# Designed miniproteins, single chains, part 42

Each design is a single chain, and the fold is of that chain. pLDDT is the mean over its residues in the fold that is shown.

## One batch from the design tools (miniprotein)

Design m1443
Fold by ESMFold2-Fast:
Structure m1443 (fold): chain A 91 residues (1-91)
Amino acid sequence: MEEVSRLLEELAERLARGDVDGALSLVPQIKQALIDAGESQARADRIGEILRGLVEQSRTASPLERDIIVSLVRMLAAVFKSAPKDSGFVL
């Protein structure tokens, strides 16, 4: 999960500087890191599809909309960073 969080933080940084193509190149890496962390292929694919959609939306986004997308990606990174081994989530 630490690797997933790190890649999501890099994705957010690339989006913040307007590097949409660089951000898109991280989506397959994030999917693989999710699988390596124990996520199913179907769930990794779903998360990757959501991330790809957010990155593609940033191409036509206003500066404010891009800041919202960046904030969403950073929140997702924080969630994966705080997922300790063998701990339950509060739903």
Scores: mean pLDDT 78

Design m1444
Fold by ESMFold2-Fast:
Structure m1444 (fold): chain A 72 residues (1-72)
Amino acid sequence: SSDLEELLQKLEEIARGAADLAADDPAKEAIFRAILDQLREAAKKDKDLYPLVSAFIERVIAYAEELRRRKA
């Protein structure tokens, strides 16, 4: 669905923005990881959503780690 593709694109944009902010500050990174953990736990209640949310979280974490390595 085109609508679903637009939503996924917006979620990726938000994830990249959040990762940029987290990469600049270790305290923000810790808060960001805690938020992602809460999101994953909430998603566990739905078998269809959990795989999608888990994959999304993995992508966000990988992107944040890449940004941190580029600054090092």
Scores: mean pLDDT 71

Design m1445
Fold by ESMFold2-Fast:
Structure m1445 (fold): chain A 70 residues (1-70)
Amino acid sequence: QITTKNLLKDRLLELYSTKLASVLDNAKTQALLEFLSTEADSALSDELFIEKAAQVLGVSVEWLRQELFS
């Protein structure tokens, strides 16, 4: 079954492949992949997941929320 967290992970990966891959350097790409492998498998709430992902990407929480729930 697709959980909300799995849906957020999928949407974040899609956002990376469509909009962020050309913008992020190798260090930010590695940080994003590490975040998805470590924090996304932890007991984070959906809101904390979005907040931490926004911090890793260096974007606002509101911008990321709009992109993930578009």
Scores: mean pLDDT 71

Design m1446
Fold by ESMFold2-Fast:
Formats: sequence, structure tokens, C-alpha cells
Structure m1446 (fold): chain A 88 residues (1-88)
Amino acid sequence: MSQEVLDGIEKSVEAAIKNAEKKAKETEDPEKLKELAEEVDKAAKDLEEGKEEAAAAVPPEDQEKVKKKVEEGAEKLRKKAKELKEKA
């Protein structure tokens, strides 16, 4: 149960990063790289905005673990967005 929420967060973050990396390799257009970075930044913000709701979906003993997973995922997404902006 709690593991499904944690796995869902991790899978979503990994998919977003992998998709961004693939698109970044396929484009040489700085404007497209900036748009991609904005999409990844939005994904990080959306993930953080959903933090309390995701935590509420698990037992109290797992809520801090879910919140930490969301924070770690959002940081990974923001780091990828920064890399894309620097490459543009």
C-alpha cells in the first residue's frame, strides 16, 4: 500500500527525467530546450503541491517517508530543469 505510493512517485519522477533526457538529445533548438526545462520545473512544482495529498493516502507511520520521497523527486526534477536551461 504505502510502497505503491512510494513506487508511483519514484516511477513518475524517473519517467519525467528519462523523457526530458531523450527530448534534449533530439533537439539542438535553444528555445525547445527552454520549453522542456519549463515543463520539468512545472512537474516539480506539481509534485510538491501534491505532497500533503500523497502523504494522506498512507498510514501516519509512512507519511514522513512519502513527503521525503516527494521532496527528493522534486529536487531531481529541478536539477534536470537547471541542466536543460544551462544547455540552452
Scores: mean pLDDT 81

Design m1447
Fold by ESMFold2-Fast:
Structure m1447 (fold): chain A 79 residues (1-79)
Amino acid sequence: ADEQVGKILEEAGKKVKELGNEKAKEYAEKTIEKVKQGDLDGAIRYLMKAYHASENEEAKKIAEEALREVSEILIRADL
């Protein structure tokens, strides 16, 4: 579960970094950094910040979708 969650968060962070405004990109970079550190809680928090900071609708949808998928995995896996 942790490996799958980390992959989803890292992929979403990379995509938001490509499409987002400066603030969303900063939070997306922090998301990727936290995934690499194994801090999945920190990664989720930064991706939430990227979602709220995003001015680009596609970047916002990517972050929202990833957060929804991660939430479902965590609930079903009982992490």
Scores: mean pLDDT 83

Design m1448
Fold by ESMFold2-Fast:
Structure m1448 (fold): chain A 71 residues (1-71)
Amino acid sequence: SKEELIELIENSEKLSEELKKRLIERIERGEPISIEDIKEVKATGDEELTKKLIEYEIEQGVRELEEAVLK
């Protein structure tokens, strides 16, 4: 869930406080995370969080397709 992803971001020891805040604000607003932000997380070496962010982006894309097809 979004809430679990936010907790993972907050508990990351590799991300700066500024990056954490920016990611959390975007997720809270229901906005997709930019590819640039995901690359920045990957650059910190937090592989686990990087995978979770990619999974979240994919899940969002699937939901958009489901909404378009099922209406």
Scores: mean pLDDT 74

Design m1449
Fold by ESMFold2-Fast:
Structure m1449 (fold): chain A 89 residues (1-89)
Amino acid sequence: SAAAAEAARHLEAAERAYEAGDYRAAAAHLLEAARLEPERRALLLLAAAELYKRAGDYAAARELAAEVLRLRPDSEVARRLLAEAEAAL
């Protein structure tokens, strides 16, 4: 589908940004991929939250980790990210 092709392009851009050390740009591309691929949304939002944390954007990391925990209440990784981001604010 057109949406799947666009999502794949964003995932490739996220990988290139990550390799360049641009964690904020990588996270932004993962958010676009999550919008285009609802079935993978929780996983892509979690990855974006980890990248925002790595970029020092704890506010964005907190918001995304909270959304992942709302979608996946049993996610230990999301719970840990949320607690860590909130502690850093």
Scores: mean pLDDT 90

Design m1450
Fold by ESMFold2-Fast:
Structure m1450 (fold): chain A 86 residues (1-86)
Amino acid sequence: SMEEIIKEAKTLKKELKKAIEEGDVEKAVELAKKFNEIFNKYASKSEEIRLLYAETVQYVLEQVDKNPEVTSKILPILGLVPPSLE
């Protein structure tokens, strides 16, 4: 269901933030890939998925100075499909 997909996206966002804060590059990359797959598949069907993606991209950009190694690996993955809504 869409509710389950949104819940999974919220969980991935939370876990990705944690991986970035902990400097876990490998885990952050895997989580970012999974989040991007959900975005590519469901963004056209869910405004909440689009908003979660936009919030996640914004958070990663805010972490560039503090966590440059992790964020440099994640930004290209998340930038593959930019947010279409404000």
Scores: mean pLDDT 80

Design m1451
Fold by ESMFold2-Fast:
Structure m1451 (fold): chain A 87 residues (1-87)
Amino acid sequence: KREEDIETLRGLAVDRARSELRAHLARMKAEGKTLTPEELRELIDRIADEAVEFMLKIAEKRGIKLTPEEVQALRDAVRAELLAFAE
């Protein structure tokens, strides 16, 4: 069902975004580098946008048509999860 499909897409976007953020933070730590709070927020915004774009490609392949409001809600959810993960 559409609602179930959207939740699946959200989960895929969140998992991808968390994995990417974790990998980036691990690389920074290994290199002895520290991100400022501003740089971390910019990184989170970029990763969230990339994860949403990835999710939209999957939605297109699955024939799922998302409204602008649904896309924004998914972006907000991914961003919120990344902010919580980074704390």
Scores: mean pLDDT 82

Design m1452
Fold by ESMFold2-Fast:
Structure m1452 (fold): chain A 85 residues (1-85)
Amino acid sequence: MELDEDNEKLTEFLSTIYKIEKEEFEKAFEQVLNSDVDEKSKEIIEKAGEISELRNKIRLEAMKNNKTLTEEEILEKIKEIYEKK
């Protein structure tokens, strides 16, 4: 997953929340590009997708309430959800 903005912060955040090393995410994304994805990499990709979906839902909900959230505020809310689960 490549993002022009906050790519390093996002990868560090995913590593922290799922307790998976940054290198594991990079390997999983490389495997997707090569169509040779093992079970562990599929799990990592699925987890990254869940965070992306939650990020979009939080941002959209804030917009519906005429609020704008920074990337840091969105990631903080996602962290709270995972810590309370």
Scores: mean pLDDT 68

Design m1453
Fold by ESMFold2-Fast:
Structure m1453 (fold): chain A 86 residues (1-86)
Amino acid sequence: SMSTAERVRKEVERMIEEGSTPSQLMGKISDILSENGFSDLARRASIQMVSMAILEIAYEDDKERQEELRREAVEFAERIIKELEE
């Protein structure tokens, strides 16, 4: 079976390949973390999900800001992966 860190990596890959939104990525990561007992990290991912969803609405017509949000989501996921691998 796949580790929690590997599942998070796969969701990042899916965002890049399938064009899912930053908030969708954060939501999936939060679910994975919660299912695997990482409640504090899951809560942090859920807070980021809500924040990114608000910013996605604010930047609906701004492709440059949308791309910045994608980068921020990837960086957040990379920090989670690092914590899980410690």
Scores: mean pLDDT 85

Design m1454
Fold by ESMFold2-Fast:
Structure m1454 (fold): chain A 68 residues (1-68)
Amino acid sequence: DLTDAQLDALVDEATADVSPEVRELVRGYWDAVRAGDTERFLELAERIQQNPEALAADDRVVRGVLAA
């Protein structure tokens, strides 16, 4: 099972080279997923899909989660 610290590390690594807005968006998404806030993560997922930089960063987080 993925710990909060492990997820935070994956998000930080995946968002190291992106804008602060994209970092906040991707972090917010995974925080909402972790909390089980379905409405919030669905809203943030749509925002991520509209932003190619955020999509690429989220793909890196997903790959890290699947490898863990």
Scores: mean pLDDT 82

Design m1455
Fold by ESMFold2-Fast:
Structure m1455 (fold): chain A 85 residues (1-85)
Amino acid sequence: SEASEAARKAALEVGEEAEEGVRNKDAELVRKAVEKIVEATKKYSSEKAAEEAEKYGEEAVKAVEAGDAEKAAEYLGQLMAYGGE
């Protein structure tokens, strides 16, 4: 759908920022990228989708803080799936 495509594009656009944050163990950068994706999902999709995206984003930030890049990437992948088809 148009809303899903807009959310996916936003996720893709900040995806590089999120990946750089994971690589550099910069939880603040990952948090900002997550906030942008969640905001886009809330605006262009639904409140329920935004709540699910927020949950995965929160776990991704925690994983980065713990130094678990693999888990952070997994949760970011789940988050981005809510913006795509």
Scores: mean pLDDT 74

Design m1456
Fold by ESMFold2-Fast:
Structure m1456 (fold): chain A 67 residues (1-67)
Amino acid sequence: SSLLEEAKAEVRRLAAELIALLRERGAPQAEIDRVRALLARAETASLSEVVAIRIELGGELQLLKVE
């Protein structure tokens, strides 16, 4: 599905941005590994699960940018 591939592409983009920002701020490896685990889950997940992961990563990225 086009929608599924678009959602997965957004998860990959958000995960990459979040990992880069976490690295810049010296976040613990465990936090980076958690984001990587979500990215790995998204690769085999259903559309609804990928959308949920996208929302979670997007929210975390926005929260981190405000601080």
Scores: mean pLDDT 86

Design m1457
Fold by ESMFold2-Fast:
Structure m1457 (fold): chain A 102 residues (1-102)
Amino acid sequence: PTPEELRRRGAEHLTQAENAVKNGDLETAKKHLEEAVRDFEAAGDYRGTGNAYLALGDVYEKMGKLEEAIKAYEKARQAFERAGDKEGSDLANKKIEELKSK
């Protein structure tokens, strides 16, 4: 697949994950977010990768898996830093700080 096709598929997986979260299906949301991460990483889309990991961290947090949530947010921060997305990296860092204070 082309990088453009991979970015499109990643975005579709993000949308499917958002719908799954809205329906309370956290396992389905997690699966779609893992697919989004793979697609964005394969495309070299660091901003997309950051968004997918940020959403994955939120899902882990809702599942009560705080250690996994922190790891996902750390990966999101790294991806946003590589993308030059300061707003995204700042948001991910805030999530990490909040969870580490618990």
Scores: mean pLDDT 90

Design m1458
Fold by ESMFold2-Fast:
Structure m1458 (fold): chain A 80 residues (1-80)
Amino acid sequence: TPLSPEQFLQQVQTAYDTLSGLAQRAVEQNDVESQRLIGDEIGQIIDTINKQYPSFSPANQKQAQKIQSDLQGLYNSLQS
């Protein structure tokens, strides 16, 4: 029961929204362990998007690029 590309990208968008909030809280609380775990999770999501990207339709590729850019920005903002 693999997700469709549309379902996968929707799930990734939901994950981004959740991880963004968790990352902000972890930074505010100086929770270095949570920051690292969130960074690892984001990295895995980006890797999965990149692996699936060539199989997406042009419309889904455009959505994936936007979500990936947002995830990369969040990843780069996290401290050790």
Scores: mean pLDDT 85

Design m1459
Fold by ESMFold2-Fast:
Structure m1459 (fold): chain A 109 residues (1-109)
Amino acid sequence: MEDLVRAAAGMIEVALESLKEGDEFTANAALQFASGLAGAPTDPDPLYRRFYENVAKAILAAINGDREAAKKALEKAIEELRKMGESDKFIEMYRKEMEAVIEKALELS
């Protein structure tokens, strides 16, 4: 139980630092993703678990300062959202939320 829980902890750190700076958008996004990452290992939906596997890879890459690995994992997470049948509007919202969280995690590296 490694990457998902570690990524969730990293998301909570991103949320706390974003709140200190008055960035409620990034803080709310990070808290939402932290909750999803913590729940993903017990979720029966394999597509939902696959989405959060890629979210975890993106945040862990960002925490390690690896911008290119973070971008690659983000694109795979977006691909899983499309496979789940999510709307274009929802996918663009998630992309913006993940991009904000990734940039903050890279800054904290």
Scores: mean pLDDT 82

Design m1460
Fold by ESMFold2-Fast:
Structure m1460 (fold): chain A 73 residues (1-73)
Amino acid sequence: MFEELFEEFKEEIKATSKTPLSEEEIETLAKAATIAYLLENKEELSEEEKEKLKKELEELLEKLKEWREERAK
């Protein structure tokens, strides 16, 4: 389920991260990974559900991009 995938990705990110990430950034990365996984692997999603998840993913990716750019400054 979403929550199970989210927790698995969150633990993987914590275990593999080479940079000190904030808890919020880790959660955002895990959520983006979970949504991307569902879009690629869950065939039963309706067109409306896919569009909603795609929009949410795009918003999360923009947030992650902003944090990456702030860290580069």
Scores: mean pLDDT 77

Design m1461
Fold by ESMFold2-Fast:
Structure m1461 (fold): chain A 69 residues (1-69)
Amino acid sequence: DAVDMVQDMVDAARAGGIPITVSASRSQIDQRFATLGEDAVRRELTRLGAAQRAAHPDDTTATLTITDD
């Protein structure tokens, strides 16, 4: 399940103290995985987390919000 994979990535970021906020629908996540693949999505989330940490060094929040399609 692509959503479970994103949740695992966000949970790993939280465990590592890396802030990341992801808000997407289940269909958007599925489409992203279908077009980019798991490794590319994982790299994208890693880059976003690094950028968010640089912009907000005191924020350690890591969360995934699933929106309605």
Scores: mean pLDDT 77

Design m1462
Fold by ESMFold2-Fast:
Structure m1462 (fold): chain A 98 residues (1-98)
Amino acid sequence: ELSKLSPEQQKILEELLLTIKKLESLYHIEKGKDAKEPESVKNREELEKLAKELEDYEILSPEELDKRIEEVQKALNAEIGPGGKKQLETLKKIAEKL
């Protein structure tokens, strides 16, 4: 819950959400060439769903938030080629501080 998070934890969550949005943008650019493939559409929908769930952190425990971050990382790893790995490494670094 927002009222239970320290200012430091709130800042980390803001950085995490920003990173997730950047990864979604990168995924969209990377998959723009194959946007019509059914699997790419489904994985994109899953990424959007996971990102939205991360934004609703008021009802998530720290353990559940960490799990959601892992699920987003797995989905991105499945869809993004080598160019996306650096962004995923940044997300992992942020997640370790939560």
Scores: mean pLDDT 53

Design m1463
Fold by ESMFold2-Fast:
Structure m1463 (fold): chain A 63 residues (1-63)
Amino acid sequence: SEIEKMRSPTLETIEAMRKQLEEQEKKVTELHKESNPRVYKFAQDGIDVSKELLARREAKLRG
């Protein structure tokens, strides 16, 4: 499952998640920015936090 992959990620899994997250950022920008800029900002902040968490997990795995 996706949760299990998040618990014990590999480099390939982390890279794939990063690419998917970047695609989500683009979708949020297009959909939420025009429809509701408040939601856009909130969602963008959440995505940034998720990206940072993902990067930290990768760094831990690298040692």
Scores: mean pLDDT 69

Design m1464
Fold by ESMFold2-Fast:
Structure m1464 (fold): chain A 89 residues (1-89)
Amino acid sequence: SRLEKALALAEAGVAALEAIQAYLANPSEENLAAALAAEERFIAAARANLDDPEVRALALEVLRLLQQGRIDEAIALLRERVRELREAL
C-alpha cells in the first residue's frame, strides 16, 4: 500500500542518516560499508515513492535540515514520520 511504501522509505531514510552520522563520527571500513548499504536501500525505497507529494514535502524538509548541518534534527523528523505511519497501519 501507499502507507507501507512511505513507511519503508522513512525507515530507510533514518537508517541511511544514522549510518552516515556513525561514519562521520568514527570513520572505518565497516562504517563506510554500512553507510553505502543503507544509502542503496534508501535509493531503492525512494524510487517507489517518486509521485507522492507528501513524501516530496518531507524530503525537502530533510534536505533543508541537512544543508544546515542539522542531521540529528533530520533523523528526529524521519523517526517521528515512522511513528505516525506505524500508527496509521
Scores: mean pLDDT 83

Design m1465
Fold by ESMFold2-Fast:
Structure m1465 (fold): chain A 110 residues (1-110)
Amino acid sequence: MMSKEEVFELMEKLREKLREIAKKAKDPELKAMLETMVKEIDKMIEEYKESSLNKFVLMALSTLGVFEIRLTVEKKYGPEESQKDVEEALEEVRRATEELTKQEQQLLAE
């Protein structure tokens, strides 16, 4: 049901939320990781904006999967002071993943 423009807007919204979390993050390692994730979203959008909807969705899901792994590692092994920011970032990533996964399931069902 999502258009390519709606997928683009979803990823841009996630980018801005991750940027906001990065700005308030006190742990420099978490801050650097979130800033890297923001740049990776920008790069993915620029690289795949002219691709088919399915390819754009799959590449977005791939990017989000890597983010969830990195944030899960930080939740398990990172400092206690960063846990709230990690959980907030993880919630935003999971929310975007759920929306894109629903879209991909519709595309696979034909």
Scores: mean pLDDT 83

Design m1466
Fold by ESMFold2-Fast:
Structure m1466 (fold): chain A 74 residues (1-74)
Amino acid sequence: MELSEEELLEEFRKQVEETIAELERQGRLELAEIVREALKEPSVEEALLHLAEALGADPAVLERMRKTLEELKK
């Protein structure tokens, strides 16, 4: 498969951006800002942990992000 580390990172960032957009649509602007700050971290793992804490573990979103993170951490 053609999933390079760079492509997996882009996939992960898009998943985080979709989560931010969804939080904003729900009126959860403070949580959206927390996720944005997490995305600035050099570690995508740190961003995922911040997202889990901020959202209270939305299972659908976290499952998608965990799959991408697992691919990156192979």
Scores: mean pLDDT 65

Design m1467
Fold by ESMFold2-Fast:
Structure m1467 (fold): chain A 69 residues (1-69)
Amino acid sequence: MEEALKEIEEAARKAGLSEEEIEEILRAFTNAVKAGLDVEKVKEAVIKGIEEGKSIDEINDELVRLHLE
């Protein structure tokens, strides 16, 4: 968990996201994991979304899709 949060923060900072956007992404990640999604699967989806330049809303939509599947 802590390592995943750090990796997401580092990816977001490297992509030029604001502190506010980083907080929103970390909240989305934490909520997805709390909802029962696998930590590594959620981490990979979030980091990939950041690297592809997706918006926070697009990343959150992908996490919702992963939860429903």
Scores: mean pLDDT 79

Design m1468
Fold by ESMFold2-Fast:
Structure m1468 (fold): chain A 62 residues (1-62)
Amino acid sequence: MSQSEIEQRLVEAGVSPEDAQKIADALAAGDRAEAGRLVREVIPKLSPDQAEQVSRVVSEAL
């Protein structure tokens, strides 16, 4: 999965473009700890369905 594809899928799941870029950058860098931290900051802002979509995107990118 490309960094651009991760970013686009996160935005479609309801993540802000700024947060989506940060998560995609962390995943592209292989920084799983930073990606997990950013996801935990974003999840409380989302609906349960959106949070599930974000978790799927991140799991596929790892």
Scores: mean pLDDT 82

Design m1469
Fold by ESMFold2-Fast:
Structure m1469 (fold): chain A 63 residues (1-63)
Amino acid sequence: MSAEERARMERVLAALEALGVPQEVIDAVRALLADPAATPEHVLQLLRERLDPETVARVLATL
């Protein structure tokens, strides 16, 4: 992903921490951000699989 997309995903990590999301989910997102082949869509897919729709909507509202 681009540096701009990466900075946006770092803001997603901050939002996840503020919302009290389980550390396992935060660690999984960090692992995706460390992968140069990962895209923002991969991060969003992980969030949809691991979190309830309300939490996902709150995270996306911060972008």
Scores: mean pLDDT 79

Design m1470
Fold by ESMFold2-Fast:
Structure m1470 (fold): chain A 101 residues (1-101)
Amino acid sequence: MRLVVVDASLEGKGDPEVVEKAYDAVGRALQEMRERGVRSPEEAFELIKKALEEAGLKIVDAEYSVERRGDEVTLTMKITVEDPKTGKKAEITLTLVLRPA
């Protein structure tokens, strides 16, 4: 079973350079998810965390919630990241709308 990203909303707060790094990492992960799909919202969350860590960011806190309405799954993620080189932090909020492919 495959879910595809049909909508994505991204917000960032905190250090501008950390926000930019997080946005770049999230954007790459979203492109891969749009092309390949995911098996679950939990897999999407793990892929986003992996992308942030591969970008050199430390995950300080990460939470997600899932809402299901008919064929749509809405995944909302709140992730606090730190650049270990500077000690500066940012909070990102990513909302994905997933549908069966």
Scores: mean pLDDT 86

Design m1471
Fold by ESMFold2-Fast:
Structure m1471 (fold): chain A 55 residues (1-55)
Amino acid sequence: MEEQIEKIKNFLEKTQKRAEELMKKVDESTRNKIKAQLDRLKKFYEEEIKKIKEQ
């Protein structure tokens, strides 16, 4: 259980870091789209972590 949660957290941290680097190189419109997708991804995985904890 905790191993799966740790893998999800590591994936999110790595993805966030890559998204932040990409956002520095793109225009403001694209940056806003990346930010919106990152927020959606975080919410999805927060819900998945909650489901794992409820098992």
Scores: mean pLDDT 79

Design m1472
Fold by ESMFold2-Fast:
Structure m1472 (fold): chain A 80 residues (1-80)
Amino acid sequence: DKLERAYEGLRELAEKTKNESDKQAAEIAAEAVRRWMEDPSLTEEQKIEGAKSVLQALISASKDEEVRERAEELLRELEE
């Protein structure tokens, strides 16, 4: 499942990141994706669009190249 991989990737990013702001942003993004995955009123397409949105927000907010690269990888996996 693309969404489960995005959730796990965001969780791992939050665990491994050294930047406190990026850690919190990744944790918030992971929780949002988990909540959307559990929402029966949303389509798979809407859930994927939500996950893409939080990954794009993390990419644009982060000043850490490693965090941006990993978030871009997760975003690319959602487009597969």
Scores: mean pLDDT 83

Design m1473
Fold by ESMFold2-Fast:
Structure m1473 (fold): chain A 93 residues (1-93)
Amino acid sequence: SWLEQIRKRLLDLVKNKASLDTLREEMRAAVDYVVDQIKASQDVLEQVGLQVDWVGMMTEVLLEIKKLNPEDVDAVKEIIADLDKEFVKQVKA
């Protein structure tokens, strides 16, 4: 699935110690793609499911950072918080 491809891509970036800027850009692209899928959906349950999947994916990324690069945890939390605000704003639009 496309969601699994995005998840794999983000986790691989963390495992390969990609820069925080690269991770931010790829996560921002993931926000835009997931929001587009939510807006294209006619099913409210699918829309809610995609929102839950987004939160789960960000949680997985943060846990992998805690495991592999704990010094980056606070920076990644800030990136996720900013992206979550943007995600909510775009979904409501």
Scores: mean pLDDT 82

Design m1474
Fold by ESMFold2-Fast:
Structure m1474 (fold): chain A 55 residues (1-55)
Amino acid sequence: SQLDNVLQLQQEFQIDAATALIFLKARDFNVDSAKAEIAKYLAEREANPEVKTKL
């Protein structure tokens, strides 16, 4: 189910469900593609901590 995919991404990347769902929806619920996007997003957030508060 999509909830299982969201939970998997939450546990793996320490992100909230809303963020995981946004990336899943952007990639038509392809978990591997969502993981790549989340990794890129988290790298940007680490470089710019303020990004995580608004995006």
Scores: mean pLDDT 73

Design m1475
Fold by ESMFold2-Fast:
Structure m1475 (fold): chain A 83 residues (1-83)
Amino acid sequence: GGRKKAIEGLEKAKKAETAEEAFEYAQKASELATTPESRISAGTAAGLSGIALAIGKLTGDEEFGAELARKAAENALKGLLES
């Protein structure tokens, strides 16, 4: 179901090598999410990873952007699994 697909997407975002990949996985998780909890968690991860991507691009610190995006996905996944 959509919750399981959202969890799978967030797990991929958490392990992404780049902020772009983390953002793409989090966005897809948000699109596939069907429960209120999964929609909020995946949507938050997508929003925060988008900000992280922008920070990496603006500062030239792509590794920092990637780390922020992965942390957003990790925190969202933890919240969703506890719900």
Scores: mean pLDDT 84

Design m1476
Fold by ESMFold2-Fast:
Structure m1476 (fold): chain A 105 residues (1-105)
Amino acid sequence: MNDQFRDIFTQQANTTGSPVHYNQLGYIYYQQGDYDSAIDWYRRSIDVDPNFPSAWRNLGDVYYNQGDYDTARTYYQRSLDLATSQGNSITISQSTDNINQINSR
């Protein structure tokens, strides 16, 4: 994702407080390896909408890449529970695969 998307979503997040925009900003920082900023933006997304499964899953990915598998599992499980209640088959599959990867380590 390019710098223009980061700048646009930062402006939109600051003016609208959208959980989707906060999650997108977190993902941009995550892809750049800035895990501290990624965590901050994912947490802001969750603060606005605690029922947003993608933000929980993305937060799990940060902790997984830091080697904190127990924390990652907790966030993946939360994402899976929310996605299951909402019928979000994509996030269910992704969170299930992530939990299985942790369990096979």
Scores: mean pLDDT 79

Design m1477
Fold by ESMFold2-Fast:
Structure m1477 (fold): chain A 108 residues (1-108)
Amino acid sequence: SAKEEALKKAVRYALLAAGLMLIIAGVVSVEELEESLPSFSEEEKEDLREAEEDKEKGRELAIEYTKKAVEYAKKAGIEEQILKELREVAKLLKDEELLELVEELEKE
């Protein structure tokens, strides 16, 4: 169904957003992330590698994937769950800027 497709996209983009947050925080490498999470496309892997090389670009990508995750989460009816999980990741990483961005997206 369209709702199941939206759910899959919401979860995928949320995992990418969280992974990018972990990479820019210096907590994990792309290789460590690939071992722990579902397989990503080559384009998604390129985004993760870009984040390792350029933290500013990595932050832009994390914001983009967070917005995509929330968009599809709204279509799937799981917006609150996805925002809660992304907020908890930002809290665990003690990234106050990412926490603020997630909280701002929750208000939209």
Scores: mean pLDDT 79

